# Designs tried in a protein design run: designed miniproteins, single chains, continued (3). Part 37

Each design is a single chain, and the fold is of that chain. pLDDT is the mean over its residues in the fold that is shown.

## One batch from the design tools (miniprotein)

Design m9347
Fold by ESMFold2-Fast:
Structure m9347 (fold): chain A 71 residues (1-71)
Amino acid sequence: AEELIEKAGELMVKEKLEEALKYLEEALAVPGLSEEQKRRIRMLLYGIETLALMLNRPDLAEEARELLSKL
């Protein structure tokens, strides 16, 4: 899960939001996530939602909100 979370953060900085969401979805599928890992995923998803809206990508903002609902 750690590597997936780190990769998602890198992709978010590069504005590759679709790829970042894919890695976060894979991270959420990993059993036994720590509370710290869940917090970092939540923070990244909020960041992606905000950035997606700024980039006029409401589809990606909606996907980020859907993943947030699973935390």
Scores: mean pLDDT 84

Design m9348
Fold by ESMFold2-Fast:
Structure m9348 (fold): chain A 63 residues (1-63)
Amino acid sequence: LKEKTRRALVSLAETAIKNAEKNPDVAERVARATEQAAKMGLISPETAERVRKAVEEARKKLA
């Protein structure tokens, strides 16, 4: 269960990073989900931080 969930969350995080500039709202929601998953120990904090940075960079470019 946890292993499948972890893989799904990592895949979702990578997709959000790639599409952060196209869909910043979706990327932000994924960032929140990955941050919660990291707090629960399901994924690494580094993965959650990568998604967060991608969202912040997308916002800077769009602003």
Scores: mean pLDDT 74

Design m9349
Fold by ESMFold2-Fast:
Structure m9349 (fold): chain A 69 residues (1-69)
Amino acid sequence: SAELRAILEKALAALEAGDVTTALSGLDEALRMAQDDPELRALLERAREALYKGDVATAKELLREALSL
């Protein structure tokens, strides 16, 4: 959906700006919206786990993959 895409684009932009808190909020909202999409959910859950571990580079890559779906 256009709304889900906008949320993911905002989360990626937040990470590029160093705003992990905004990115995590966006991921949580996207996960709530993507409950019926297991492929997208897996990418978003992995991105969230990467951010919890401080791995911003991996989280950005996973968000770019999610945006390419």
Scores: mean pLDDT 86

Design m9350
Fold by ESMFold2-Fast:
Structure m9350 (fold): chain A 67 residues (1-67)
Amino acid sequence: SKEELEKLKKEIEKLEEEIKELEEELEKLEAELDENNLDDVLRVIAIKLKIIGLEIEIRILKEKIEK
């Protein structure tokens, strides 16, 4: 239905916004990254994994729209 399609689009937009916020955080962390500091390296990895998870969720939602 048109209502379900609109709901899915809004959910995708919300997830895309979350990715943008995480990408901005990642850029800041990478600019200040001390490669010899394990905690900094782990924080960068953690954000990258979160972004990947959200991208997978968006792909699943987009596949539902394409039906």
Scores: mean pLDDT 83

Design m9351
Fold by ESMFold2-Fast:
Structure m9351 (fold): chain A 80 residues (1-80)
Amino acid sequence: MKRERALELMREAMEAMTEATKLGVKQGGFPEEAMKKLMEATEYYSKAMEAIHKGNYEEAERFAKEALRAAKEALDLLKA
């Protein structure tokens, strides 16, 4: 079901955001670009939650994909 797919993507996004946050703290700071990507991931994650609450699972999946993408980009910037 589309709901399960959205929730799976949100879980992956949350894991990536958590990892990026831990890595930034361990390094003693966040590059501006990494912080912007984490903010984007957080905004899309919030939109995905709202879409699930409203029963719009297609929008939830779309927003969850964007959250995961932004979170992974933030993580990649922190690993560089």
Scores: mean pLDDT 83

Design m9352
Fold by ESMFold2-Fast:
Structure m9352 (fold): chain A 56 residues (1-56)
Amino acid sequence: SIEEKVKKILEAIKEAKLSYDEFLKILDEVAESKGLTVPELMQTEEGFELVLEALK
């Protein structure tokens, strides 16, 4: 479920005390590492899982 993954990402951001700009940078880095754009990364549950792993 994408909604549950989004909730976990938001909690991880709060726990790590990341700014919005810092989070966007992480999204760009994860997407680039996979040869994807950020919207393409955020279209699948697998993409959300990659972002969660990057936040750990």
Scores: mean pLDDT 80

Design m9353
Fold by ESMFold2-Fast:
Structure m9353 (fold): chain A 60 residues (1-60)
Amino acid sequence: MVEIQIKTDNVNKAIAATLSIIGENPDANVSLDGNIVTVIAPDDPDLIKKLMELKDLFSD
């Protein structure tokens, strides 16, 4: 499992994009605390790459 945190003022778009990337993966979890979106995902290199790219796009 990998934990990725995305700190952004655009939380709604970040959550929507994250959910789009992880799809219906039962091993993935998304949570929100203030302006921090936390994603817990399986150790899938392709999935992790997409989530890290998302973090780079949305991080303040």
Scores: mean pLDDT 79

Design m9354
Fold by ESMFold2-Fast:
Order: sequence, then C-alpha cells, then structure tokens
Structure m9354 (fold): chain A 73 residues (1-73)
Amino acid sequence: MEGRELAERLREAAERALAEAEGLPEALRRAVAEAARLVLEAARAAEAGDLERARELLRRAQEAAARGVAEAA
C-alpha cells in the first residue's frame, strides 16, 4: 500500500496548496496551480507503483514553484 498511501498524501497536499493560493497575485496562483498539477501527476504515478516517476514529477513541481516565485518577485 506504499504507492496508494503516498498518492493520498500528495492529493491532500495539492488540494491544500490550491486552497491557500486563493487571493494571491495571479503569477503566484499560476505557479501554485502548475506545481499542484505536477503533484497530482506524481500521485497517479505513485498509485501505479512507479515511485521513480513520482519523484521526478515532484522535482519538477518544486522547479515550477521556484520559477513562479522568482518571476513574481
């Protein structure tokens, strides 16, 4: 149940991040939405048992968030 457990936590994290982004400037909301999308893709990979793919998608989510913050600054 490792992949399913990780997938549930990732979905919860993405949903929380999207809710907390409400009211942020457009650039930051876009960055959070892009990162959340990648986290949801990572959740699907984890649920399928592809933990390596899930890790790669999480790395990309962190990169997307960092770029959005840099552009908003």
Scores: mean pLDDT 79

Design m9355
Fold by ESMFold2-Fast:
Structure m9355 (fold): chain A 62 residues (1-62)
Amino acid sequence: MSEAEILEEAARKIAEFLKENGLDLSARPEALRRVGEELKKRGLDELAEAFFRHAEIEEEEL
């Protein structure tokens, strides 16, 4: 399904971003926000909101 393909692409983007930031916990909220922005650009607002919410949760751990 197209949605599954978009999720796979998003997962790869997350992996690349986290790798560039050394998989540091402090960088995870920013990585999640960047993925959310990419999803929003694709018109997947609900999925983007989920990623933004996860970023907020990760920030609580910092």
Scores: mean pLDDT 65

Design m9356
Fold by ESMFold2-Fast:
Structure m9356 (fold): chain A 72 residues (1-72)
Amino acid sequence: SDRQNLIAQRMAEHAIELVKQGKYEEASMVARRAAKLATDPEVKELLEKAAEYAEQGNGEKAIELLKRAIEL
């Protein structure tokens, strides 16, 4: 659904803001939820990898992948 993909995109944008605030655990949870809502397999993979980088405290890589997911 286009609506589910739009919600996933907004969640990815929220995850970027959480990463910028150093809230890595919350960012990871939001990114994983966004991945479940996204229907595009490439977007799902980017969001799952972003969540893993956020869990590792790698905010720079997390933001990079979240931005790529939003642009698709």
Scores: mean pLDDT 88

Design m9357
Fold by ESMFold2-Fast:
Structure m9357 (fold): chain A 98 residues (1-98)
Amino acid sequence: SKEELKELIKKLKEIIEKIKEAKTKEELKELIEELIEITLEILKLTEDKEKQLQLIGLTLSLIGLEFELDISDDLEKIKKEIIETAEKIIEIIEEELK
C-alpha cells in the first residue's frame, strides 16, 4: 500500500535523526537492527523487481555495517555510512511513490 510505504519512510527518517544523536556502539547496533526490519517491510510492499534487488543489496549493506561496528571504533564513519544507506532506501521508494 502507498500509505504503508509513506509511514515506513517516516519511520526511516526518524531513525536517521536518532543515528545522528547516537553516542555508543550499542545504540547504533539497535538502530541498524530497526533499519533492517523496516527495510524488509518495505521490500515486502515493493512490487518492482529492480527496486526489490536494490533494496536487498542495501539490506546486505546494513548487515555488513552491523558487523563493521563490532571491529571498528570510528563511530562517525559508521554513522555516515548507515545514514547514506538509509537515505538511498528512501530515494528508491520515494521514486516509486512519486
Scores: mean pLDDT 87

Design m9358
Fold by ESMFold2-Fast:
Structure m9358 (fold): chain A 62 residues (1-62)
Amino acid sequence: SKKEEIVEKALELFKQGKSLQEAIDYARELAKKAGIDPLEVVAEVLKKYSELSKDTSEPIGV
């Protein structure tokens, strides 16, 4: 869905070393452009971030 695309793009910024706040701000702007509620997208980003906190113990390789 469009909302999931926005969430993934925000999480990519976070994975690139951007702050969580920058990722959230980016998601809000994309949501506004797509006509999606920014609060819904922010909630999904935070949810995915919490899930990554558990799974991110996986080695990222070399």
Scores: mean pLDDT 75

Design m9359
Fold by ESMFold2-Fast:
Structure m9359 (fold): chain A 77 residues (1-77)
Amino acid sequence: RERAAAVAEAALKTAKYYLDQGDYEMASNVARLAAREIERLGVPEAADHMRKAAEAFENGDGETAIEHLERAVELAR
């Protein structure tokens, strides 16, 4: 789980950076890439929250996206 947690934490930090730049497309892409890697690392519940974050970013909902990213970090630990 330590590797999945590191991926989730890196994704949260990177997605926040792109959100601060107003780049919702890149923030969504970061979350989708992290979801694939976390699922491969065996934490499907965290990957599901990464996918929900990506969908929220695509809908312009940064607050909901960050909540899902934070939940993914918790579940990956």
Scores: mean pLDDT 84

Design m9360
Fold by ESMFold2-Fast:
Structure m9360 (fold): chain A 68 residues (1-68)
Amino acid sequence: MLSQEERERRAASLREALLSEGVPEELAEKIVEALKAGDFEAARKLADTIPNRGARTIALLAVKEMSK
């Protein structure tokens, strides 16, 4: 299980990556908040709604890594 600090750091990095790929801020924020809360199921469902394939893959991999 990741520490709260490491989850927040990784979530912040993911937010920046998603925004750089053109993901809407509202969607990126919801994914980040779900990850910070440890709600990996909600984060995964939100990531699946990302229309950009590259951004979606980045988000899904981050959820998978952080859920360990």
Scores: mean pLDDT 81

Design m9361
Fold by ESMFold2-Fast:
Structure m9361 (fold): chain A 100 residues (1-100)
Amino acid sequence: DSTLLVAIYLRFVAESLTNPELKKALDAFSQKKYDEAIKILEKMIEKDPTNADLYLFLGVVYLEKGEYDKAIEYFQKALEIDPTNETAKRLIKIAEEKKK
């Protein structure tokens, strides 16, 4: 579970190297400014609604915030865009297990 979250974080970091808006979201996330990271990611999704990775990153922010139902919702959206996304499937299971 921690290994999977670290792998997602590293993907977030890698993609942020070529995307200044995503770098801002990552910086907010790393500082535990979850609401700021959410706002940035939501704005990015408005511009690119078929980017599965943005939904995956938003789901991870909600997961770390403890908003498990919202995390599951966004991981499911990522899976709708990319049905072969094994990471999204695993993250849904992790979030469901953390629901109290």
Scores: mean pLDDT 84

Design m9362
Fold by ESMFold2-Fast:
Structure m9362 (fold): chain A 119 residues (1-119)
Amino acid sequence: MTYGSDEIIQLMRELGFPEEDIKAIEEAKKRGNLLLVVSGDVSKNSAENLTPADIEALEAVVEAAKKLVENKETNTIIAANVIDSPATSSSAATVAARGLAESGREVGVIEKTVYEAPA
């Protein structure tokens, strides 16, 4: 389990994301197909402090989770870095995805833009 992922889910509930979207994220995490990587102190972030780009990143995570849950046979892992501290945190999800790809798995990264493993 990734640190702070439960706090991200709670924040999404407070932002008014549908329970179906939250359920998709929880199911993808349970299956090991979604790794939420936190860069920054999520416990100090409120819905009011999120930028539109942070909301877009959360929406991208929902879309990826729904796609992963829809295909039970998928070995794809999505590493998502959500709620960014300014400009220096882009490496965390990419580093996690690289480690997973080295194990021979298909990996994608979400950091305001969906990145898929080149292999």
Scores: mean pLDDT 58

Design m9363
Fold by ESMFold2-Fast:
Structure m9363 (fold): chain A 75 residues (1-75)
Amino acid sequence: MIPEEEVERLAEELIESERKALNAKAEASPRVRELARRIAELLLRAIAEKDYSKRPELERLGEEFVEELLKEANS
């Protein structure tokens, strides 16, 4: 099982990177944090298992994550 600590760390890194790129001043919404956690878990699992079968789901979640961040940053 992927450690929750590693999932949270990667999720926060993803949020920080995108918020900085978008010049977002507010804290990430719970929706954005949930998407980041899901992406982090799938990424860590793919690396650990060397399983690329979840790449399409990860790409889909990544697009949704960026779209939600853009909505929050522009609201």
Scores: mean pLDDT 73

Design m9364
Fold by ESMFold2-Fast:
Structure m9364 (fold): chain A 66 residues (1-66)
Amino acid sequence: SELKKELLKLIGEILRLIGEIFDLELELKKETDEEKKKELEKKIKELKEELKKKMEELKELDKKLE
């Protein structure tokens, strides 16, 4: 089923984004340079927005599997 393949791919993308966000949040917690903190916060925000979009795609795809 193409829907199952698309679902698994999307789950994989979501897990990758969660991992990237986690790593950047750990970096942010250890960072002492204010300029680098701002860059990390910006990247985290962008990845969280991408994650939100992928979660919406997952929700819509899940409805089609009813």
Scores: mean pLDDT 85

Design m9365
Fold by ESMFold2-Fast:
Structure m9365 (fold): chain A 66 residues (1-66)
Amino acid sequence: SEELYKEIVELLKKAGFSEKQAEAAAKGLLEDPTDVVLRILERELARLAGEEVAKEVVEEIKKLLA
């Protein structure tokens, strides 16, 4: 949904992604919500914001997708 997309975008922006990066990542995740895509996203977030923040953001995204 549009609301879910916007929520994920805001979470990613808060973690340090640019608007365009957050939008692209949120679109990719909603199109293909697999463990592989989530793992890649967690790795990218960890590089930018550290492993602890990356884990927290991915857990929040998993709750939104549940």
Scores: mean pLDDT 83

Design m9366
Fold by ESMFold2-Fast:
Structure m9366 (fold): chain A 77 residues (1-77)
Amino acid sequence: MLEELRKLGASDELLELVEQLSRTVSPATYRELAGRMKEALEALKAAVDASDTEAVQEAARRLGAIREEIRALVAAG
């Protein structure tokens, strides 16, 4: 998972958050949130490659929401 996210352009800060998440939550919750993060990063990359500004904004918004959800869970653990 972490290598896949890195290949999709995830920052070192985001990779550290995902690693912290893996130690904080159940395997099921980790799989769900890491999967959603991967999908959002794939959507962002595809939108950038297509030069689709609206799709970039939507993917970035979703990525931001997932990141904040992960931060909240890591902070609570």
Scores: mean pLDDT 81

Design m9368
Fold by ESMFold2-Fast:
Order: C-alpha cells, then sequence, then structure tokens
Structure m9368 (fold): chain A 74 residues (1-74)
C-alpha cells in the first residue's frame, strides 16, 4: 500500500503541474503551490496507511481515478 501511494502521489504531482502549465497556463507561483498541495496530500495518505490501511486504500483509489482523468485530459 505505501509503495502504491508513493507512486500514485508522484504521478499526480507530475501530471497536475503539467496540466496547470499546459492547459490552464498557471504561473510559477501557482505551479509551486499545487505541487506542495499534492505532496502534503501524499504525506497525509502515508500516515493514514499506518493507522487505517482500509481507509487509506479507499482514498488512494479516489486519487488513482483523478490521476487517470488527468492523463486523459493531457
Amino acid sequence: LEERIKKTVEEARRLTVEYLRRVEHASEEELAAAEAHVEALGEKLLELAKTDPELAKKQLEILEEQVKELREAL
């Protein structure tokens, strides 16, 4: 689960930055804020995986769906 979270969060971070830059023409400040937000979400999910792995898995599945949508939008 932890490895799966790390991989999904890294992909989410990369795709979010690419989407904002290419589609929304976001500023460097906006890109940095979005990257920090995704990284913070990743840390929260990793902490949740240690205390409630079932809930963490559900949250990860939601993030994986969002990552799929981002890939399709690019």
Scores: mean pLDDT 79

Design m9369
Fold by ESMFold2-Fast:
Structure m9369 (fold): chain A 71 residues (1-71)
Amino acid sequence: ALSEEERRAAIIAEAEAIIARVNADPSVSEAQKAAVTAMADGVIAMARERAPLAELEALFAAMKAFAAEVL
């Protein structure tokens, strides 16, 4: 099991990886790239501001679901 700090770091790393993957995919529209980037930036900000982990996990799950739909 990860500590809360390790889990927040993992969420930031995965959000950044999703931004990179979406931006590298030529089938993803510029509007979809902007939307995923905005959601991921929100997740990263929430993680850095040490928001409650349950709220962070909910936003992260929503972001991953949206990214999966556009990829």
Scores: mean pLDDT 83

Design m9370
Fold by ESMFold2-Fast:
Order: structure tokens, then sequence, then C-alpha cells
Structure m9370 (fold): chain A 80 residues (1-80)
């Protein structure tokens, strides 16, 4: 997996752990992967699709990056 794919996979797991649907979790994973690739993210649009606030979306994306960075630093990748 590329870095963006790793960040997206972590964001998907975080969203599912928070009780979001598969569709909502995929939306958040795509946003996280785009952010990791340096692409602009419309936090308001992602919040609307996921039922979260824009602040919650930002928090999850930042957490996904931190967790992905930690896993990579330990010589691990997201296995799912």
Amino acid sequence: LTYASNVGAVAYELARERGLSDEQAKTLAIAAARDAMGQEVDYEAVAEKTGLSPEEVRRILEEAKKRADELIAQGKTVEQ
C-alpha cells in the first residue's frame, strides 16, 4: 500500500469504530487519502455525507495520519 492508501485504511477503521456505516466510512477514507496526497479536502461536504461536524472530520483525518505515521515508523503497514 502507498502512504495515502495506509492513511485511508486507518481512517476507515476509525470511522467504523465510531459506529459510522460502511458507506460513510468509505467517504471518510477517500477524504483522508486525498488529504495524504496533498489534495484539498472539503470538510463541510465530508461532514454532510458522514453526519459528523467539520471539526470531527478534521480530527479523524489528523488521527489517521498520526496512526499511519506511527505504524510506518515501527516498520508496519495497515494489513487491512
Scores: mean pLDDT 80

Design m9371
Fold by ESMFold2-Fast:
Structure m9371 (fold): chain A 74 residues (1-74)
Amino acid sequence: SKAEELKKKLDEFGEKYGEQLSEEAGDGIGAALGYAGAEDFKGAAEALREAAEHAKTEEAAEALRKLAEEAEKL
């Protein structure tokens, strides 16, 4: 499913960038998973963009913005 596809990409993101996230960024990713489960991929993308604003590094922020673009295409 599209939700499973996004979840897999978020799991891969967490493996690489998890230590570079604030609590607020983590909350935003959790919200994105909730939206994806409801098939609200625009909501998921908005939550991921908000999470990017709270990333500790620009590398993690850029990766979250790319995931938001991918979520919008679902």
Scores: mean pLDDT 83

Design m9372
Fold by ESMFold2-Fast:
Structure m9372 (fold): chain A 101 residues (1-101)
Amino acid sequence: SPLQALRDELLALLTELSARQAARDLEGVRAVVERLRALVEQAIALLGRTPELEAALAAIDATLAALAADAPWAEIERRLDELAGAVGSVITRLELLAAAE
C-alpha cells in the first residue's frame, strides 16, 4: 500500500530525527527534515492538501528557516518538537486511511 509505505518511511525518519537531535547534529537534522518535506509532498500528491499535511509542511518550512538563520539551539529544539507533533498527526491519518483499504 502506498499509504502504508509513506507511514513507515515517516515513522523511520521521525526516529532518525530524534537521534540527530540528541546528537545535536545540525546537518543531519537538516537532511532528515528535507527528506520529511519530500515525503509530505508525496502524501499531498496522493491525498490532496489536508489540514494535517498543510500543518506538517508549515512546521517543516519553519524548522528549515530556523536552521538557515542559525537560530539558537533552544529555538531549533522547540521547532523540532512542533514538527514531530505535526508529522505524528500525518502518520495517524495515513494509518486510519490504510486501515479503511
Scores: mean pLDDT 89

Design m9374
Fold by ESMFold2-Fast:
Structure m9374 (fold): chain A 95 residues (1-95)
Amino acid sequence: SPEQEEIIKEVDELERKVDALTEKVNRIHEMSLEELEALKAEIQALIDELRTVSRRGEKLNLPDEVLTRISILMLQAVANLTAVEIEIERRKREE
């Protein structure tokens, strides 16, 4: 359906965003506290977008493989958020 095709394109775009943020998370030791707080906000926004797309996908009965992709992207985004939060707490304790 056109609605399912639109959501699949949104999932592909969100996957690219998750990959880009994962690359940034691999370099958190090079970041300032300001950059880490900004990265945290970007990841939180992405998690909200993934939640919205997941809910829409369930209502539209997307194929299980697409719903699984969204779930994996959500797990990756949450892992990235956790890594950034740990680094922020470490930096604040050193001040």
Scores: mean pLDDT 89

Design m9375
Fold by ESMFold2-Fast:
Structure m9375 (fold): chain A 65 residues (1-65)
Amino acid sequence: SLKEKIEELKKLLESDDLKVRLEAAKELAELNTEESKKILEEYLRKETNPELKEFVKSLLKEMEK
């Protein structure tokens, strides 16, 4: 279900593997739901990698269109 997919992607955002976090963020953005947007906004506050932060900011901007 969509709910199960969102919960799994949310867990993947906590991965120590940068590539896994990047792919999870991209998939959450592609779902383009209010819940996935909220998860990405919360994640952006916790992410310390500057390149991934910039990427997630761009994803959130695309979700606003």
Scores: mean pLDDT 85

Design m9376
Fold by ESMFold2-Fast:
Structure m9376 (fold): chain A 75 residues (1-75)
Amino acid sequence: SDLQVASLVKALDLAIQAGNEELAERVLKEIEALQLSEEQKAELAIIYRFLADIARKQGNEALADKLLKRADELR
């Protein structure tokens, strides 16, 4: 559901801003388990690229690279 995707995206954003890598990984796994429409996949890819920029600016290159890889896989 759009509400579930939005809630998980908000949780991911908060985890990344807090530097909580464990929570970020957990939320990413929950998103991966969802049955997403092609439209939701396209929207999520844009969000992952935006969040990767935030992670990189915080010095978390590994998390940024993971988010970019997931964005590419959703294309």
Scores: mean pLDDT 83

Design m9377
Fold by ESMFold2-Fast:
Structure m9377 (fold): chain A 60 residues (1-60)
Amino acid sequence: SAAASQRALQMAEGLLQMAQSLGLPEEVIELARQAKEAAEAGDAETAMRLVREAERLAGL
């Protein structure tokens, strides 16, 4: 849904900004970037899976 894609995009963008600002490992930044791309493509399910994986790798 549009609402789900919008929420996933906001979460992915927030995570990407945080990861870049804190200098988190490149693998975390890459996953956050992929999550943003998935959300922009309307794939909220893939975007949320990538967000969760990035958070797991970051210890969040």
Scores: mean pLDDT 84

Design m9378
Fold by ESMFold2-Fast:
Structure m9378 (fold): chain A 85 residues (1-85)
Amino acid sequence: SMLDLLSPEMKEILEKTEREVERLVKQGDLDGAERVLGEGIIKIHDLFKRRVGKSKTVDELLEVGKGYKAALKRLDELGERALAS
């Protein structure tokens, strides 16, 4: 499952970002929702860089890359779903 590729820290960032984006969209704050989505992307990217720095093998790098790709896909799907006019 793509969810099984997400670390607990990635899941926490994604869930907090999703809830805050949905809250702001419901309030009509689309600019705020877009900002929060962008902040979520930065947090996922920073976590990815830290995980890459700790990887010692190509296989570890590939698994970190798979998790990062899964996290970005979830944020992209959130943007399409929440911010599509």
Scores: mean pLDDT 82

Design m9379
Fold by ESMFold2-Fast:
Structure m9379 (fold): chain A 98 residues (1-98)
Amino acid sequence: EEKKRLEREIAILSTAAALHVVGAKVEGNDPAVREQAAADVESLGDRIAELLEQMGKPDAAEKVRELSRKAADALRAGDFDTAIEYVKEMIRIADEAT
């Protein structure tokens, strides 16, 4: 089933986004690590949003893009706890949409 493939891809990308934020928190004294994590989370959010659009869920896709940008901004600022909460919300929106 195509839907099950898209759901699995979304789950994998969501896990990757969470791991990038946790990794950045561990290494968080390096601005280059924060910038790379922010870029990775934005890229993963965009990919999740594309998959949600393919599933006919454009409203969920827009929310995921917005939350990934907010998480990236929080990562760049060194606010890892806020970034983690935005990524959790992004995962929740994606899960509810599938």
Scores: mean pLDDT 82

Design m9380
Fold by ESMFold2-Fast:
Structure m9380 (fold): chain A 58 residues (1-58)
Amino acid sequence: SEAAIKAMLEKAKAGDAEAAGQLGAAGALAGDKALAEEGLAIAKELKSELAVEAIELA
């Protein structure tokens, strides 16, 4: 759902590293490179090594 993706993106941009990790992992699993890269970029900006690792392992 685009609404769910938008809600997670807004949370991630507001500083929720877990939302950034979930967004990026969802993108990676779905083959959506743009979504995966967006989540990864936010996770790196928030300096969450856990979120970055979760996306890379997806």
Scores: mean pLDDT 82

Design m9381
Fold by ESMFold2-Fast:
Structure m9381 (fold): chain A 65 residues (1-65)
Amino acid sequence: MEELERKARELAEALEKLKNVVSVEIRDGKIVVKIDPKDVTSTSAAYILGAAGEIEGVEIEIEEV
């Protein structure tokens, strides 16, 4: 759990510059990145997936709000 919380914090920090990222949460042992789809570009989606891919050993889910 502490390891997951640390990784979630690292991901939140990496994604802080993206305006369309609403929150980074831990749910059911996963890191859930919530995004606002109103201004989602293919570039933003690719960046989020790339940042998520840097975190090894943790399941990451992207959720539109």
Scores: mean pLDDT 68

Design m9382
Fold by ESMFold2-Fast:
Structure m9382 (fold): chain A 60 residues (1-60)
Amino acid sequence: DSVPSDEQLALSIADYLKQQGKDEEAKEIEELAKKDPKKARQLGLQKAGELQQKQMDAAK
């Protein structure tokens, strides 16, 4: 148990996106996390939210 940094959270989201087949989005977030972790976290949360919404719609 450790409090995730913005970089760690962004990388966790990128890993989730890779597991969902969104490798391009995941790599974009990983690269951004090295340069601007806060922006990477924001971008990651946005993309993950969009993906989750689309998957929820597809699951119905």
Scores: mean pLDDT 76

Design m9383
Fold by ESMFold2-Fast:
Structure m9383 (fold): chain A 60 residues (1-60)
Amino acid sequence: MKSIEELRKEIEELLKDNPELKEYALRLADDIEEKLKDNPEEARKALETLIEQLKKLLAS
């Protein structure tokens, strides 16, 4: 299972050709980590969900 740092790297790589969406997605990741700082497992799940949503958008 990927760490939070690895999930952030995956977001950066996934959105490397879309800097505006990358900035927005990383801000969402920061918000998720801050809100779920006492629950890192839920933070990782939320980031995985975000990545899947981003993949769906890019595939469309």
Scores: mean pLDDT 81

Design m9384
Fold by ESMFold2-Fast:
Structure m9384 (fold): chain A 67 residues (1-67)
Amino acid sequence: DIIDELKKVKEEAEKLGLTAEVKRLNSIIDTINYLKYQNKDISGVINQAKMEIERVKKLIEEKKKEL
């Protein structure tokens, strides 16, 4: 489930102080939930979410190397 993946990555980013990334992930989660509520196609936002997840994971790895 993409929402669960987004939430997990958001929690790790929040622990590392990546506030801008947390805000972007929250916006994506809100958009997916809104579109699901409206019964609209979410395929485009899912692709955006996957790209953002990979980007944030890279930033998390870079931050962990500094600790």
Scores: mean pLDDT 82

